# Ledger of designs, part 16: designed miniproteins, single chains, continued (5)

Each design is a single chain, and the fold is of that chain. pLDDT is the mean over its residues in the fold that is shown.

## One batch from the design tools (miniprotein)

Design m16559
Fold by ESMFold2-Fast:
Structure m16559 (fold): chain A 67 residues (1-67)
Amino acid sequence: MTDEEKGLQYLRMAVKLAEEGRIDLAVKAAELGADYLNLPPEKRQALLDAIRAGDVEKARELVEEIK
């Protein structure tokens, strides 16, 4: 699995964990995914903010925009 595929898998896992209300684990998964993908700081921050706010729809949208 490439670093890109692994990063996207972690970001998808972060969204699922956030849907389950497991925000602390969702944040950790999102940070790992962002690290593998070398996300720009502004995109990383936006995703983490959405997850911490429990805005699952926004977090999902941001993950789908990452390519």
Scores: mean pLDDT 83

Design m16560
Fold by ESMFold2-Fast:
Structure m16560 (fold): chain A 76 residues (1-76)
Amino acid sequence: MEEFVELVRKAVEALEAGDIETALEYLRKAKELAEDYPRAKELLERAMEAAKAGDIETAIRLAEQAGVQAVIEYAA
């Protein structure tokens, strides 16, 4: 879980910096770690699509939601 949270944090930082390629790499790695957290995985996939479309505000929001959702699914 700690590695997942760190990857989401780095992805958000990259999105805020406008480094979309680095953000997509971190989101992809976070998605691979979220294999057992289907709701978090879906949010990460949507965040990646928003980032690819240039909708950075939506990408950041979805990535942050995925981080929260993964913690909820992990604790359940």
Scores: mean pLDDT 81

Design m16561
Fold by ESMFold2-Fast:
Structure m16561 (fold): chain A 103 residues (1-103)
Amino acid sequence: SELHQRVRLNEELRNLIESLTGKRIEEMTVSELIGLLDVVIDNIEEKLAKELGRKPSRQEIIDRLKEIFSKHNIFISDEEIEALINNDEEVIRAFIYRYSTPL
């Protein structure tokens, strides 16, 4: 299964995950990484809601995620962020393979 594919995270993706989780992760399955990204997105949305004192708009979530990813030299499009929020696994898998090497 493509979801059981093990990947070696590149430096940019490792640094992003370490900044968000406090853990240095070098290898994961695609499925595990999708699950981790889902949890991270939810936590970022909750933090943004607290900072704003209201529910964030979709665009505010997208802008915050783009800012976080860009700090780690990861380019992510608005469409790819929408895929992360909506759990579009096909688009998320393509993004993961852009920043990792299949094992």
Scores: mean pLDDT 85

Design m16562
Fold by ESMFold2-Fast:
Structure m16562 (fold): chain A 98 residues (1-98)
Amino acid sequence: RPPLSPTERRIIEAARRLFGEKGFENTSLREIARAAGVSVGTLYRHFPSKEELERAVLEYDLERVRRASETMPPDLAEAFIRMAENVAKLAEESLKKR
């Protein structure tokens, strides 16, 4: 996927915070747009669905884990990344009703 724009990053950061605080089902795109300081129309142009936004949040968090692991020994970095990917997968499965 292409790198995130500054606007997409703000939307993802707002979504990550709100999903963490209220859960996926209780968080609306309007609320995320307001928290990110963008219009709902702008949010829909970047993320056409709430599910696509959830996926982008997971990809963003995995990228952050990978970058943080660059200062670690390779074996610990691999274990850290794998653990973070497993946690993200469980969260995504839970939010999708399974």
Scores: mean pLDDT 75

Design m16563
Fold by ESMFold2-Fast:
Structure m16563 (fold): chain A 115 residues (1-115)
Amino acid sequence: RIAELLEEVARHGLLAHALEATDPERALEHAREAAEKAAELLALLAGKEERAEEIAERAERAARVAEEAIDPAAPGAATAVIAAGALAGAAAARGEEISDEKAITHAKTVAEEVA
């Protein structure tokens, strides 16, 4: 499971980057998958196996909300979506919630840094 999640994170992350210029919407779909799988992987590595699915779901939701708020054609869009998911996943691992507004604000900040 850990090795398979690592392969999925790498595959989706690489596809998110590779498709950014040619198929921005599909790039963001892969970015969301990368964020979700990365959050699940990190939860397992942290010994939070019973919460891994919940943590992954929180990361996916934040990534999806960020995707809807960001221009898919922006150079940093895929990275911003992954970052929003990572923020929410980390918070969920601590038993904290990230609002949609916090996820969007973080994504916009990351997009500006990458652009």
Scores: mean pLDDT 81

Design m16564
Fold by ESMFold2-Fast:
Structure m16564 (fold): chain A 82 residues (1-82)
Amino acid sequence: SAWRDEGRRLAAQGRLEEAAEAYRKAIEEDPEDARAWADLAYVLAEMGRYEEAREYLFKALAIDPDLPNYDPDLKPLTFEGP
């Protein structure tokens, strides 16, 4: 989605709050977009909000169990696999 692409762009520039807003817009338009949930979790983790990041990552994984395969670095930061 366009909102998810904008979120990634903003996050890359260090605009973490704006990136989070863009990802929330992506989720509002498509709440089953697992990658938008995961991207939001990653941004929250970069902001130091690890508890919220983990919660949103769990939602992403519930929607798409293949999610860890596209971004292996996501788990060590927000959800440490057993």
Scores: mean pLDDT 73

Design m16565
Fold by ESMFold2-Fast:
Structure m16565 (fold): chain A 89 residues (1-89)
Amino acid sequence: SPLEEEARNAVEGLIRQVLSDYEEGKPLEEIRERALGAARALYKHFLSKGISKERFVEIMREVFERHRDQLTPEQRAILEEVIAELEKE
């Protein structure tokens, strides 16, 4: 699906944001807040376009697993917290 490919690319952008913020030396709390805000914006956008909540979370998990080896334990924890927060909405 072109829409699902757009969602995958957007989630990859979220991972790049977390990596960039960490490399820039931003505090972990700030990285977490920025990641959560970006993820919520993406979630609302793709939900409005017809991707279900369950499918969007599945896409996020798939993309995070694909990049797992590039992520520190702290970065993985941030992304796992983002998924957990979206599942509550």
Scores: mean pLDDT 87

Design m16566
Fold by ESMFold2-Fast:
Structure m16566 (fold): chain A 95 residues (1-95)
Amino acid sequence: MEKRKELAKQLLESIAKYAESQGKTDVAEKIRKLVEEGKYEEAINLAIDYFKEQRAELEKQLAETTDPEEKRRLAVQIMVEDILIAAAELAKSLL
């Protein structure tokens, strides 16, 4: 149904906007370009791979830090990455 593709597009645009807010403009542009080209599955896979790589780097930083404030910041960011991965996987299920 076309409504499922529209919801997937909206989820991908939300993900792209979040990437931009984190200074990852290149990732946001790649996602939007793939969506414009109708390559929704490729856009979703790119988003999932990107957030998984980001999450792994954040986990490494969390393991190496001793500052309680920095630990809280990193833990929250890891949680946000988990939510974004789940949103991208949901978008894939709608295709």
Scores: mean pLDDT 81

Design m16567
Fold by ESMFold2-Fast:
Structure m16567 (fold): chain A 81 residues (1-81)
Amino acid sequence: SLEKKAEELEKKGEEYEKQGDYFTAAEYYYQAGLLYYHAGKYEKAIELFEKAKKLAEKSKPPNPDLVKALERYKEKVKEAA
């Protein structure tokens, strides 16, 4: 299911975060959040988008394109809810 795929991506994000790879972790959390968003799980999507944004801003190098995409999807969730 869409939710199971999101859970797998979230778990991969957790593993990369534990390794200190914030750049890759943020990408996985973003992808997981997108799947939760498409599944209508807006609270979970926002939670993951916020987590991804925090890591994208702290990563070396930072990922400003991802931060921009996350802000756009957070706004989409507000419009859908």
Scores: mean pLDDT 85

Design m16568
Fold by ESMFold2-Fast:
Structure m16568 (fold): chain A 79 residues (1-79)
Amino acid sequence: SLVEKAIEYLEKARKLAQEKGLDEISETVQKAIEAAKSGNYDEAIELVRKAIELARKNGDTEIVKLLEEAYRYLLEAKR
């Protein structure tokens, strides 16, 4: 499903953020995962946007790409 794909990308982004010691990004992504699992897609989308902004400020292009994929799947799931 679209939600399962979004969560897969979010979990990859969270793990990478944890491995890099990017605690605020990791925590924000974890909240996005919880929102997505509860069906609160608007909250999940907003949290993903915040995580993308944080990752961009840190220059973490790999995390940005994973989060942008999750964002795309969440938008489609909301339709």
Scores: mean pLDDT 90

Design m16569
Fold by ESMFold2-Fast:
Structure m16569 (fold): chain A 69 residues (1-69)
Amino acid sequence: MMMDIEQAKEYLKKAKEYLKQGKYKEAAIYAGKAATYASQANDIKLLEEATKVLREALEKLGQNRPAAP
């Protein structure tokens, strides 16, 4: 009944597209959303896939991240 699985798939697709485009901030945001919806839907495969995309995006984003106090 909940659209969590559908939203997880849509956000994961967007995250992969942004990652391919080098838009790492957007990729991380959408991968994070995909992971959240996948977790809520209890879809472990989607959660693992979203987490991998999120990790890759954050690693790329972290290379240009300012130091926090």
Scores: mean pLDDT 77

Design m16570
Fold by ESMFold2-Fast:
Structure m16570 (fold): chain A 66 residues (1-66)
Amino acid sequence: VNPAAEKAYNDGLELEKANKLSEAAEAYKKAIELKPDFAEAYNQLGLVLEKLNKLDEAIEAYNKAA
């Protein structure tokens, strides 16, 4: 358990729900910095990057989630 990583991930989810996609991506990146094996954060980062039309970066994030 890493409470700081979980908080950053949850902050990302709230930002994504508010359609603040760039801020959500930054929150997910922070979660990954705190927990590099955080598959859920990589997957959510991929989804947000896809919505931002950053398809190559989204593919990289999805590959890290696997």
Scores: mean pLDDT 83

Design m16571
Fold by ESMFold2-Fast:
Structure m16571 (fold): chain A 108 residues (1-108)
Amino acid sequence: MMASTLDIERAEKAGDNQGAALAYRELGQLYFGAGKYDLAIEYYKKAIELSTDNALKGRAYRNIGKAYAKQGKTEEAIEYYKQALTLFKESGKDRAAKEAQKLIEELQ
């Protein structure tokens, strides 16, 4: 079920910042799939701001990097992939960390 921005705002008011972060990440993924990369980036950034989960933040940073890569913004894509790599290492997500490293190497 797609989360509306109103539903996410209600979650924030209820103090469910982690639920709101997950919903913003989902909304970012939906806009990314629709080719609306600027909107995808903005919602992923909101997910990062509200989350204390390094794995969720890592996935959001990786997806921002992918959105910038789709726009031809290679330098920004690499920067966000490096942030994702750090967060995945800190959260013990070795597979995701290796995938982020590969994404950096493919753009260099």
Scores: mean pLDDT 82

Design m16573
Fold by ESMFold2-Fast:
Structure m16573 (fold): chain A 86 residues (1-86)
Amino acid sequence: AMEERRRAAELALEAIRRALKGDIEAAERLVEELEALARETGLPEVERLAELAREAVEAVKAGDITRAIGLELRVIGELIDLELSE
C-alpha cells in the first residue's frame, strides 16, 4: 500500500512549509512525527522523506532558505511520483 508513503510526503511538505513561514516549533513536531512513522514502518521511502524534511527544517534554522526551498521541491517531486505510481 502507498498510503504510508503518501502520508509521509504530506507530513514532510507541511513541516517544510511551517518552517518557511517561521513556525519552527510546529515544523519540528511534524518532523518528529514523520521520523516516528519511518521507525514504525521501516519503509526506505518514508525514511528518505523524513531525512529530507529534517534537512529542510535545519536549513531554515541556519538561514539557508534557498536550500530549504530546493528540498521542498524534492519532496513535491516525490509526492507527484507516488501519485503517478498509483
Scores: mean pLDDT 83

Design m16574
Fold by ESMFold2-Fast:
Structure m16574 (fold): chain A 69 residues (1-69)
Amino acid sequence: MIEETREKIDNLFKKAEEAIKKGDVQKAKDILMEISFLVDEYLSQDPELRLEIARRLNKLKEEVEKIKK
């Protein structure tokens, strides 16, 4: 269900933020990739929710990219 998927995604975002703070690039990338797969698999019919999650993903992807350099 969308609501259950949303809670899982929110929890994964918190874990990704923790990994980024620790400088764990690989773990952060793996978590962000998992979120992307959940969005593609379960949220294809909800463009508003997808946009919200995409904005959060892009912000964290930018933070991960900064760690790589």
Scores: mean pLDDT 78

Design m16575
Fold by ESMFold2-Fast:
Structure m16575 (fold): chain A 60 residues (1-60)
Amino acid sequence: AADEEQARRGAESVRAALLAAGASEEHAKRTADEVYRALLAGDGRAAMAHAVRGLHEAAR
């Protein structure tokens, strides 16, 4: 479905951003999976919260 494709693209963008910020592949995948699930559920607020938390953790 279109929502599923958009959720996948959003999650992949978050994964790429985390890797660029120096996150491990494992951390980037976990955060992207959380964002993907939130986007599939229609919860953009939760998706943003997962992405922001992942970026903060990567910066440490």
Scores: mean pLDDT 81

Design m16576
Fold by ESMFold2-Fast:
Structure m16576 (fold): chain A 57 residues (1-57)
Amino acid sequence: KVAEAQQKVASLSREELKKVAKELGVSESTIRKILSKGAVDLSEEEKELLLKAAEIA
């Protein structure tokens, strides 16, 4: 689940990522920081945010 969410969000264009960040109320840099980590290295909060981002995308 988390690895699939990471792959989906990582494939987004800059414009799509901006839209997702806006919907979540976070910065694009926050999402990019999460994407720079391996799926197994994510905190509970980072996993939750990534799953929500993938759902919006």
Scores: mean pLDDT 77

Design m16578
Fold by ESMFold2-Fast:
Structure m16578 (fold): chain A 76 residues (1-76)
Amino acid sequence: GKEGIDKLKKRQEDNYKKAKDLVEKAISFAREGNLDEAKKYIEEAKKYASQTGEKNRKEVDKLIDEAEKLLKEVEK
């Protein structure tokens, strides 16, 4: 029914917003040189990203890739 679709859509939207927030925090920690915290936030973001809708998932996965790339550059 309609109730299940609305619940799934809300969950996907909530997970998308959470994943974006976590990626932004990871980038902030990486820029500060706090690599351990940045890695934790990236792993948390991946968990929420796995539960987003297909369109939003592609966007979040790209942001996570950019954050991981930044981490590798900061580690050098």
Scores: mean pLDDT 81

Design m16579
Fold by ESMFold2-Fast:
Structure m16579 (fold): chain A 97 residues (1-97)
Amino acid sequence: KELEEKIKKLEEEYKKKILEIEIEEGVELIKLAVELTVEIREIEKNTTDEEEKKKKIEELKKKFEERVEEIKKKREEKIEELEKELEEKKKELLEKS
């Protein structure tokens, strides 16, 4: 059935788009982890007081945890948009057949 083939191709296209978003998220998270490591190292070099050093590192880690959550939320929203587009396109194909 031609309709089944069209739906399958559409599903494969959207699966690829979702995978691309997941790869982009992975790259952003790796970049963020590198930035955190560099910033911790700068605090360790520039701060001689151990108590102040610990406090700055804790504040930095909390800030990076918030950035990780923002990245995850942005990915979830993009995937939801793609899933909605896929359902709409599937519905159009079924209605026109």
Scores: mean pLDDT 85

Design m16580
Fold by ESMFold2-Fast:
Structure m16580 (fold): chain A 66 residues (1-66)
Amino acid sequence: MELSVEEAIEHVMRLDRLSEAEARRLVEEAKRLAGKLDPEAPVTVEDLLEVRVREGIELIKRAVGL
């Protein structure tokens, strides 16, 4: 499923209870990881999932000292 940048920001704010600024940062990071540097490029649910999984792995590595 493809989301506009605005829809992706709203989706993240609703699900993760993040501020608009934090949600925007997460969406920007998802686009960066997917190689979508165009500000108007749509964001997929898979792009959002990938950034969340990667951030979760980094948190686990940091907590375990890896």
Scores: mean pLDDT 72

Design m16581
Fold by ESMFold2-Fast:
Structure m16581 (fold): chain A 57 residues (1-57)
Amino acid sequence: SMEEKRRKIEEVNREVAEELRKIGDGIQRGLDKARQLRAEGASEEEVREALLEGMRE
């Protein structure tokens, strides 16, 4: 039925949105860590490492 199709589409859209949100959160965490280290005068290498580490959390 159309109602069943709508529900399944909504479920898939919700799951995709949740995964995209998790990815965005990871990127934001990496950026926040990088910004904090840069403010403390860390090297560009240290900032880059923190960005990658934050994104993996």
Scores: mean pLDDT 80

Design m16582
Fold by ESMFold2-Fast:
Structure m16582 (fold): chain A 64 residues (1-64)
Amino acid sequence: RLEELKARLRSLADAEGRIDVADAKQLLLEYGFSEATATDILRRVVQGSTVDLEALVALLEEEL
């Protein structure tokens, strides 16, 4: 499941490896993360309205 999540995150990332925070949150909720956990994870890697793909993937590998 983590590998599927990582693949979907990569498909959401732009050419610079950035993902919109709302899209990232929706995907985490779809994969069974709670609202609170998804919000906490994204808060650690968000800059403005986007998150870095590699930072988010690294953090998910620590959580799972």
Scores: mean pLDDT 79

Design m16583
Fold by ESMFold2-Fast:
Structure m16583 (fold): chain A 61 residues (1-61)
Amino acid sequence: MMSFEQLREFAVALALWEHSQGTPVEEILATVRRYLREVHGLSEEEVEEVIAAIREALEAA
């Protein structure tokens, strides 16, 4: 459906939006991990790469 790069960008944008709505960081990370793994079939390594990008973006916000 999406390339890995597009999926990473989408997940980061979604996480930043959820954080702006007051969703706890732990809940955001858990939801994104499940979504990437179960819906898109990403490997554990790919999931952790996206999670690292989300953590960096949230710390910068």
Scores: mean pLDDT 80

Design m16584
Fold by ESMFold2-Fast:
Structure m16584 (fold): chain A 91 residues (1-91)
Amino acid sequence: MSPEELEREINKGVVEIALAVAIVTVRKSELPEEEKEKLLELFEKALDAIEAGDYEKAIEYLKEAARAAKEAGDEETAKIAELAIKIVEEI
């Protein structure tokens, strides 16, 4: 495996963990169910895009998730989404 391939696999694993934390954070939040469903769908779509190697699409879903979380007042989920974007950009 090339050093670049190893780095991509590590970053992919780290972002998958970050997204799992985001999903748990949303589920435990006091947000309305409609907002929770929207955020969960965006994170699931981002995860699917990452697994498909479509990192540009993953970033777009994560940007939407960060915006939606901020608009809903969930700053913790928004920060996790922004962190996930930075990790995906390193893949």
Scores: mean pLDDT 83

Design m16585
Fold by ESMFold2-Fast:
Parts: structure tokens; sequence; C-alpha cells
Structure m16585 (fold): chain A 60 residues (1-60)
């Protein structure tokens, strides 16, 4: 179902965000840290949008 697909995507993106946070904390390169932080922020926004889509589908 579409709800199952969204749940799987949220779980995968949550794991990606955790990896990016770990990489950012481990990195001593300021430019690389900035890129990783921005990528993590982008992934977090995508998760939030998927949660909204899931809530809309659950109402139908």
Amino acid sequence: SKLEEIDKKIDELAKEAQKLEEQAQASKDLEKRRELILEEASVTVEIMLLIVEKQELEKE
C-alpha cells in the first residue's frame, strides 16, 4: 500500500539523517561539515513532508 511505502521511506531517510549527523560530528573539515549539515536538513524536511502526506492519506 502507499502508506507502507511512505513508512519505509521515512525509516530509510531517518537512518540517512543519523549517518549524516555522525559524519558531520566526526568531520574536522569546516566545508565538509557545512555540506553534511545542509544535507541532513534537506533529509529532515523530506521526512516532515512525508509525515504530512501520510496523515492526509490516513484521513481518506
Scores: mean pLDDT 85

Design m16586
Fold by ESMFold2-Fast:
Structure m16586 (fold): chain A 69 residues (1-69)
Amino acid sequence: PSEEELEREINEALALMYVGIGNSLKSQGKLDEAIESYEKALELAKKYNLPEEVIEYIEKKLEEVKKEK
């Protein structure tokens, strides 16, 4: 793959990792830290134009955790 393709793949994996971290932090009641993790995931998803389903999922998680504050 090209460097650009590898960068997109790495950042997609990283975005999903941040979602997982956010989910874990939310479950622990660490809402502010969960928000930060989801925001990082969303930033990467939008920057690298990840699938719309992924972006929507992250946005939904952000909305859910913000409602718990």
Scores: mean pLDDT 82

Design m16587
Fold by ESMFold2-Fast:
Structure m16587 (fold): chain A 69 residues (1-69)
Amino acid sequence: MEEKIKEADELLDRAVQAFDQGRYDEAIELAKKAMELYKSVPEEKDPKVTARYVAAGLIQAGAELEKSL
């Protein structure tokens, strides 16, 4: 389980970097992968996972919005 959180955190960091560099398609795919891993972790075990999941969702939404502009 901790390994899934670490993998998701690495994907989230990469998604943030891709978003910052204007690579929106890559940011969307990385954020989606991170969210899938965070969803597999019970919230009751680690409430910080919920905050990370929301952060990944914001990166995905922001990247999709930027692609539409």
Scores: mean pLDDT 78

Design m16588
Fold by ESMFold2-Fast:
Structure m16588 (fold): chain A 78 residues (1-78)
Amino acid sequence: KREEIEKKLSELAKQGKTPEEIIRELVGDETFEEIREAVKNHDYDKILEIRKKLEKEFGDPELARALVDEAVYLIERS
C-alpha cells in the first residue's frame, strides 16, 4: 500500500540511502537492473511490461508508475 511504501521511503532516507538504493529496495535489484537494461536499449515496451508486473504486485497502479518513472529518471542520469 502507498502509506507503507511512504513509511519505508522515510526510513531508508533516514538511513542515508541514495534515491537509487531506495528504489532498488522497493522494486528489488533484479527489477531495477531489468529497467536499466531496457533504458540502455531504448526498449520502452519492456519498461511498460515491467510497470504492469509491478502494478499487479503492489496493487497500486499509480505507485508502480511513479517507482518505474523514478527508476528510469535515475538510470538516465547515471
Scores: mean pLDDT 79

Design m16589
Fold by ESMFold2-Fast:
Structure m16589 (fold): chain A 106 residues (1-106)
Amino acid sequence: ATPRGLPAPELVPALIEYLAPVLKEMGITEIVFADDVDVELLRPGEEFEVRFKLLNKETGEIVAEATFRFTATPEGFKKLAEYLKKLVEKYPDVTRIELTSLRRAP
């Protein structure tokens, strides 16, 4: 699937670099954007809210939904990765993570 409405190219690699290793350690190789994903341009230092669906790809079941607020900094991306790791540890049936929203925090 081709992600639509992606944040600025400089910020997407940083986010992926922090998320991909954590998810791979948990056996999750799939992190995707929803087809109808609501994304805003990430700006360094701004606070964002991200929403996820955690799915079992074999059944298509939504195991959990989660929301997390973070600052668009290396430390903020690290906190997001740590949050996802804990969430996946809580829900071992999760094999795919789908990003449904990435917007500035209200």
Scores: mean pLDDT 68

Design m16590
Fold by ESMFold2-Fast:
Structure m16590 (fold): chain A 81 residues (1-81)
Amino acid sequence: KIKELQRRIATLILRAAGVPEEEIEELLKLVEEKDYEKHEKLVEELAEKVRAEGKLAVTPEELEKLKEEVKKLTAEVEALL
């Protein structure tokens, strides 16, 4: 289940970038379905929204929690390799 763990890592990274949970799930689903045209369009729209904010949407405390969760999931991926 390496793909599932990588998907979770990608979700945490997108969450740290300020992408809403619903949009993260849609992006990951589009990649799995290989609908790259819709994926690229949605990524551009979200990237412009994040750029307009000029900052991460997460607090320093939330970022610390996300780093720990990413570290945990990365260790699980490494254990499966």
Scores: mean pLDDT 63

Design m16591
Fold by ESMFold2-Fast:
Structure m16591 (fold): chain A 65 residues (1-65)
Amino acid sequence: MEEELLEKAKEAIDAGNSEEAIRYARQLGPVYEAIARAVIDNNGTSADFDAALKAVENTRASPLP
């Protein structure tokens, strides 16, 4: 379910379908919605969405000094 929503959100971003991208991201949670909005507002792509998600995950998984 979560993977499917991520794929649909990224597909919608690449298709220029900002409303659908935000709807799918919203279903994943507020962090995903915020990332999708930021990517769309900056005219970004699915690659930018993936990069932002990895940055958030890496920050939580690897608290470097």
Scores: mean pLDDT 75

Design m16592
Fold by ESMFold2-Fast:
Structure m16592 (fold): chain A 96 residues (1-96)
Amino acid sequence: KEEEEIEKAKKFASEVAKQVRTDIENLLDAKKNGSKEETIKLAEQAIENYRKRLDEAEKGLKESKTEEVKKYFEQAIGAARGGIYLAEKILEEVKS
């Protein structure tokens, strides 16, 4: 069953990383070419989504039994925290 847990954790980490990349690219585009209101809305939605992903990843890490599963949840935690940090910085710049 370790194989199923590894695949699920790997997929989760990949989905979080992809979501962060896409959202941050969209936020940077909205900041440059869109409205202040649109950028704020996208940033707030992204932060809320990443906080949920972070909670899921931290729970997964705590419950994981193997190094391989832990590695993927640690990657997901890193991606979610990075996404929160970048989205908050964009939000600060747009609100100033």
Scores: mean pLDDT 87

Design m16593
Fold by ESMFold2-Fast:
Structure m16593 (fold): chain A 87 residues (1-87)
Amino acid sequence: GPSVPAVSLDNVSATSLTAHAYSGDTPARLRVYDVETGELLAEAEVPANSRLSLTLTGLKPGTYRAVAEAETPDGVVRASAEATLPA
């Protein structure tokens, strides 16, 4: 079947996270949010058949979400991942 976007969000330290996005056969957009505030912290375009990694530093304790979204011939596809930094 057609490849779809994928995303992971991994703890690197007590105050940093790395988001990894894979676009599949269509371009994807990666967005990283603070779940509690709804603040958009980072945004990047992932070209088709590509991998992109973004490291965020200086983060406060809380839950963060990475979302990769692609518009495919079969419709919009989303992948999401969450990680929590300890208090």
Scores: mean pLDDT 82

Design m16594
Fold by ESMFold2-Fast:
Structure m16594 (fold): chain A 79 residues (1-79)
Amino acid sequence: TELYLRQAKEFEALGEEYEKAGDFLKAGNHYLFSGVNYEKAGKYDEAAARYEKAADMYAKAGHEEASANLRRKAAALAA
């Protein structure tokens, strides 16, 4: 559990750096990895928020289908 939370935060921090650099595909991938680690830790609200961030990044990178799929996954986790 603690290892998953640490990895989730590290991937989130890297996602933020790539987002600021304008590398939206890498930002999306890192937010996705962060969300997966929050989900494995049982932190579903935190996972949903990172999946929404990943979806925003994928949309900016032109990956509209991946974005839509992640928004649906985030909504399901927040329900």
Scores: mean pLDDT 88

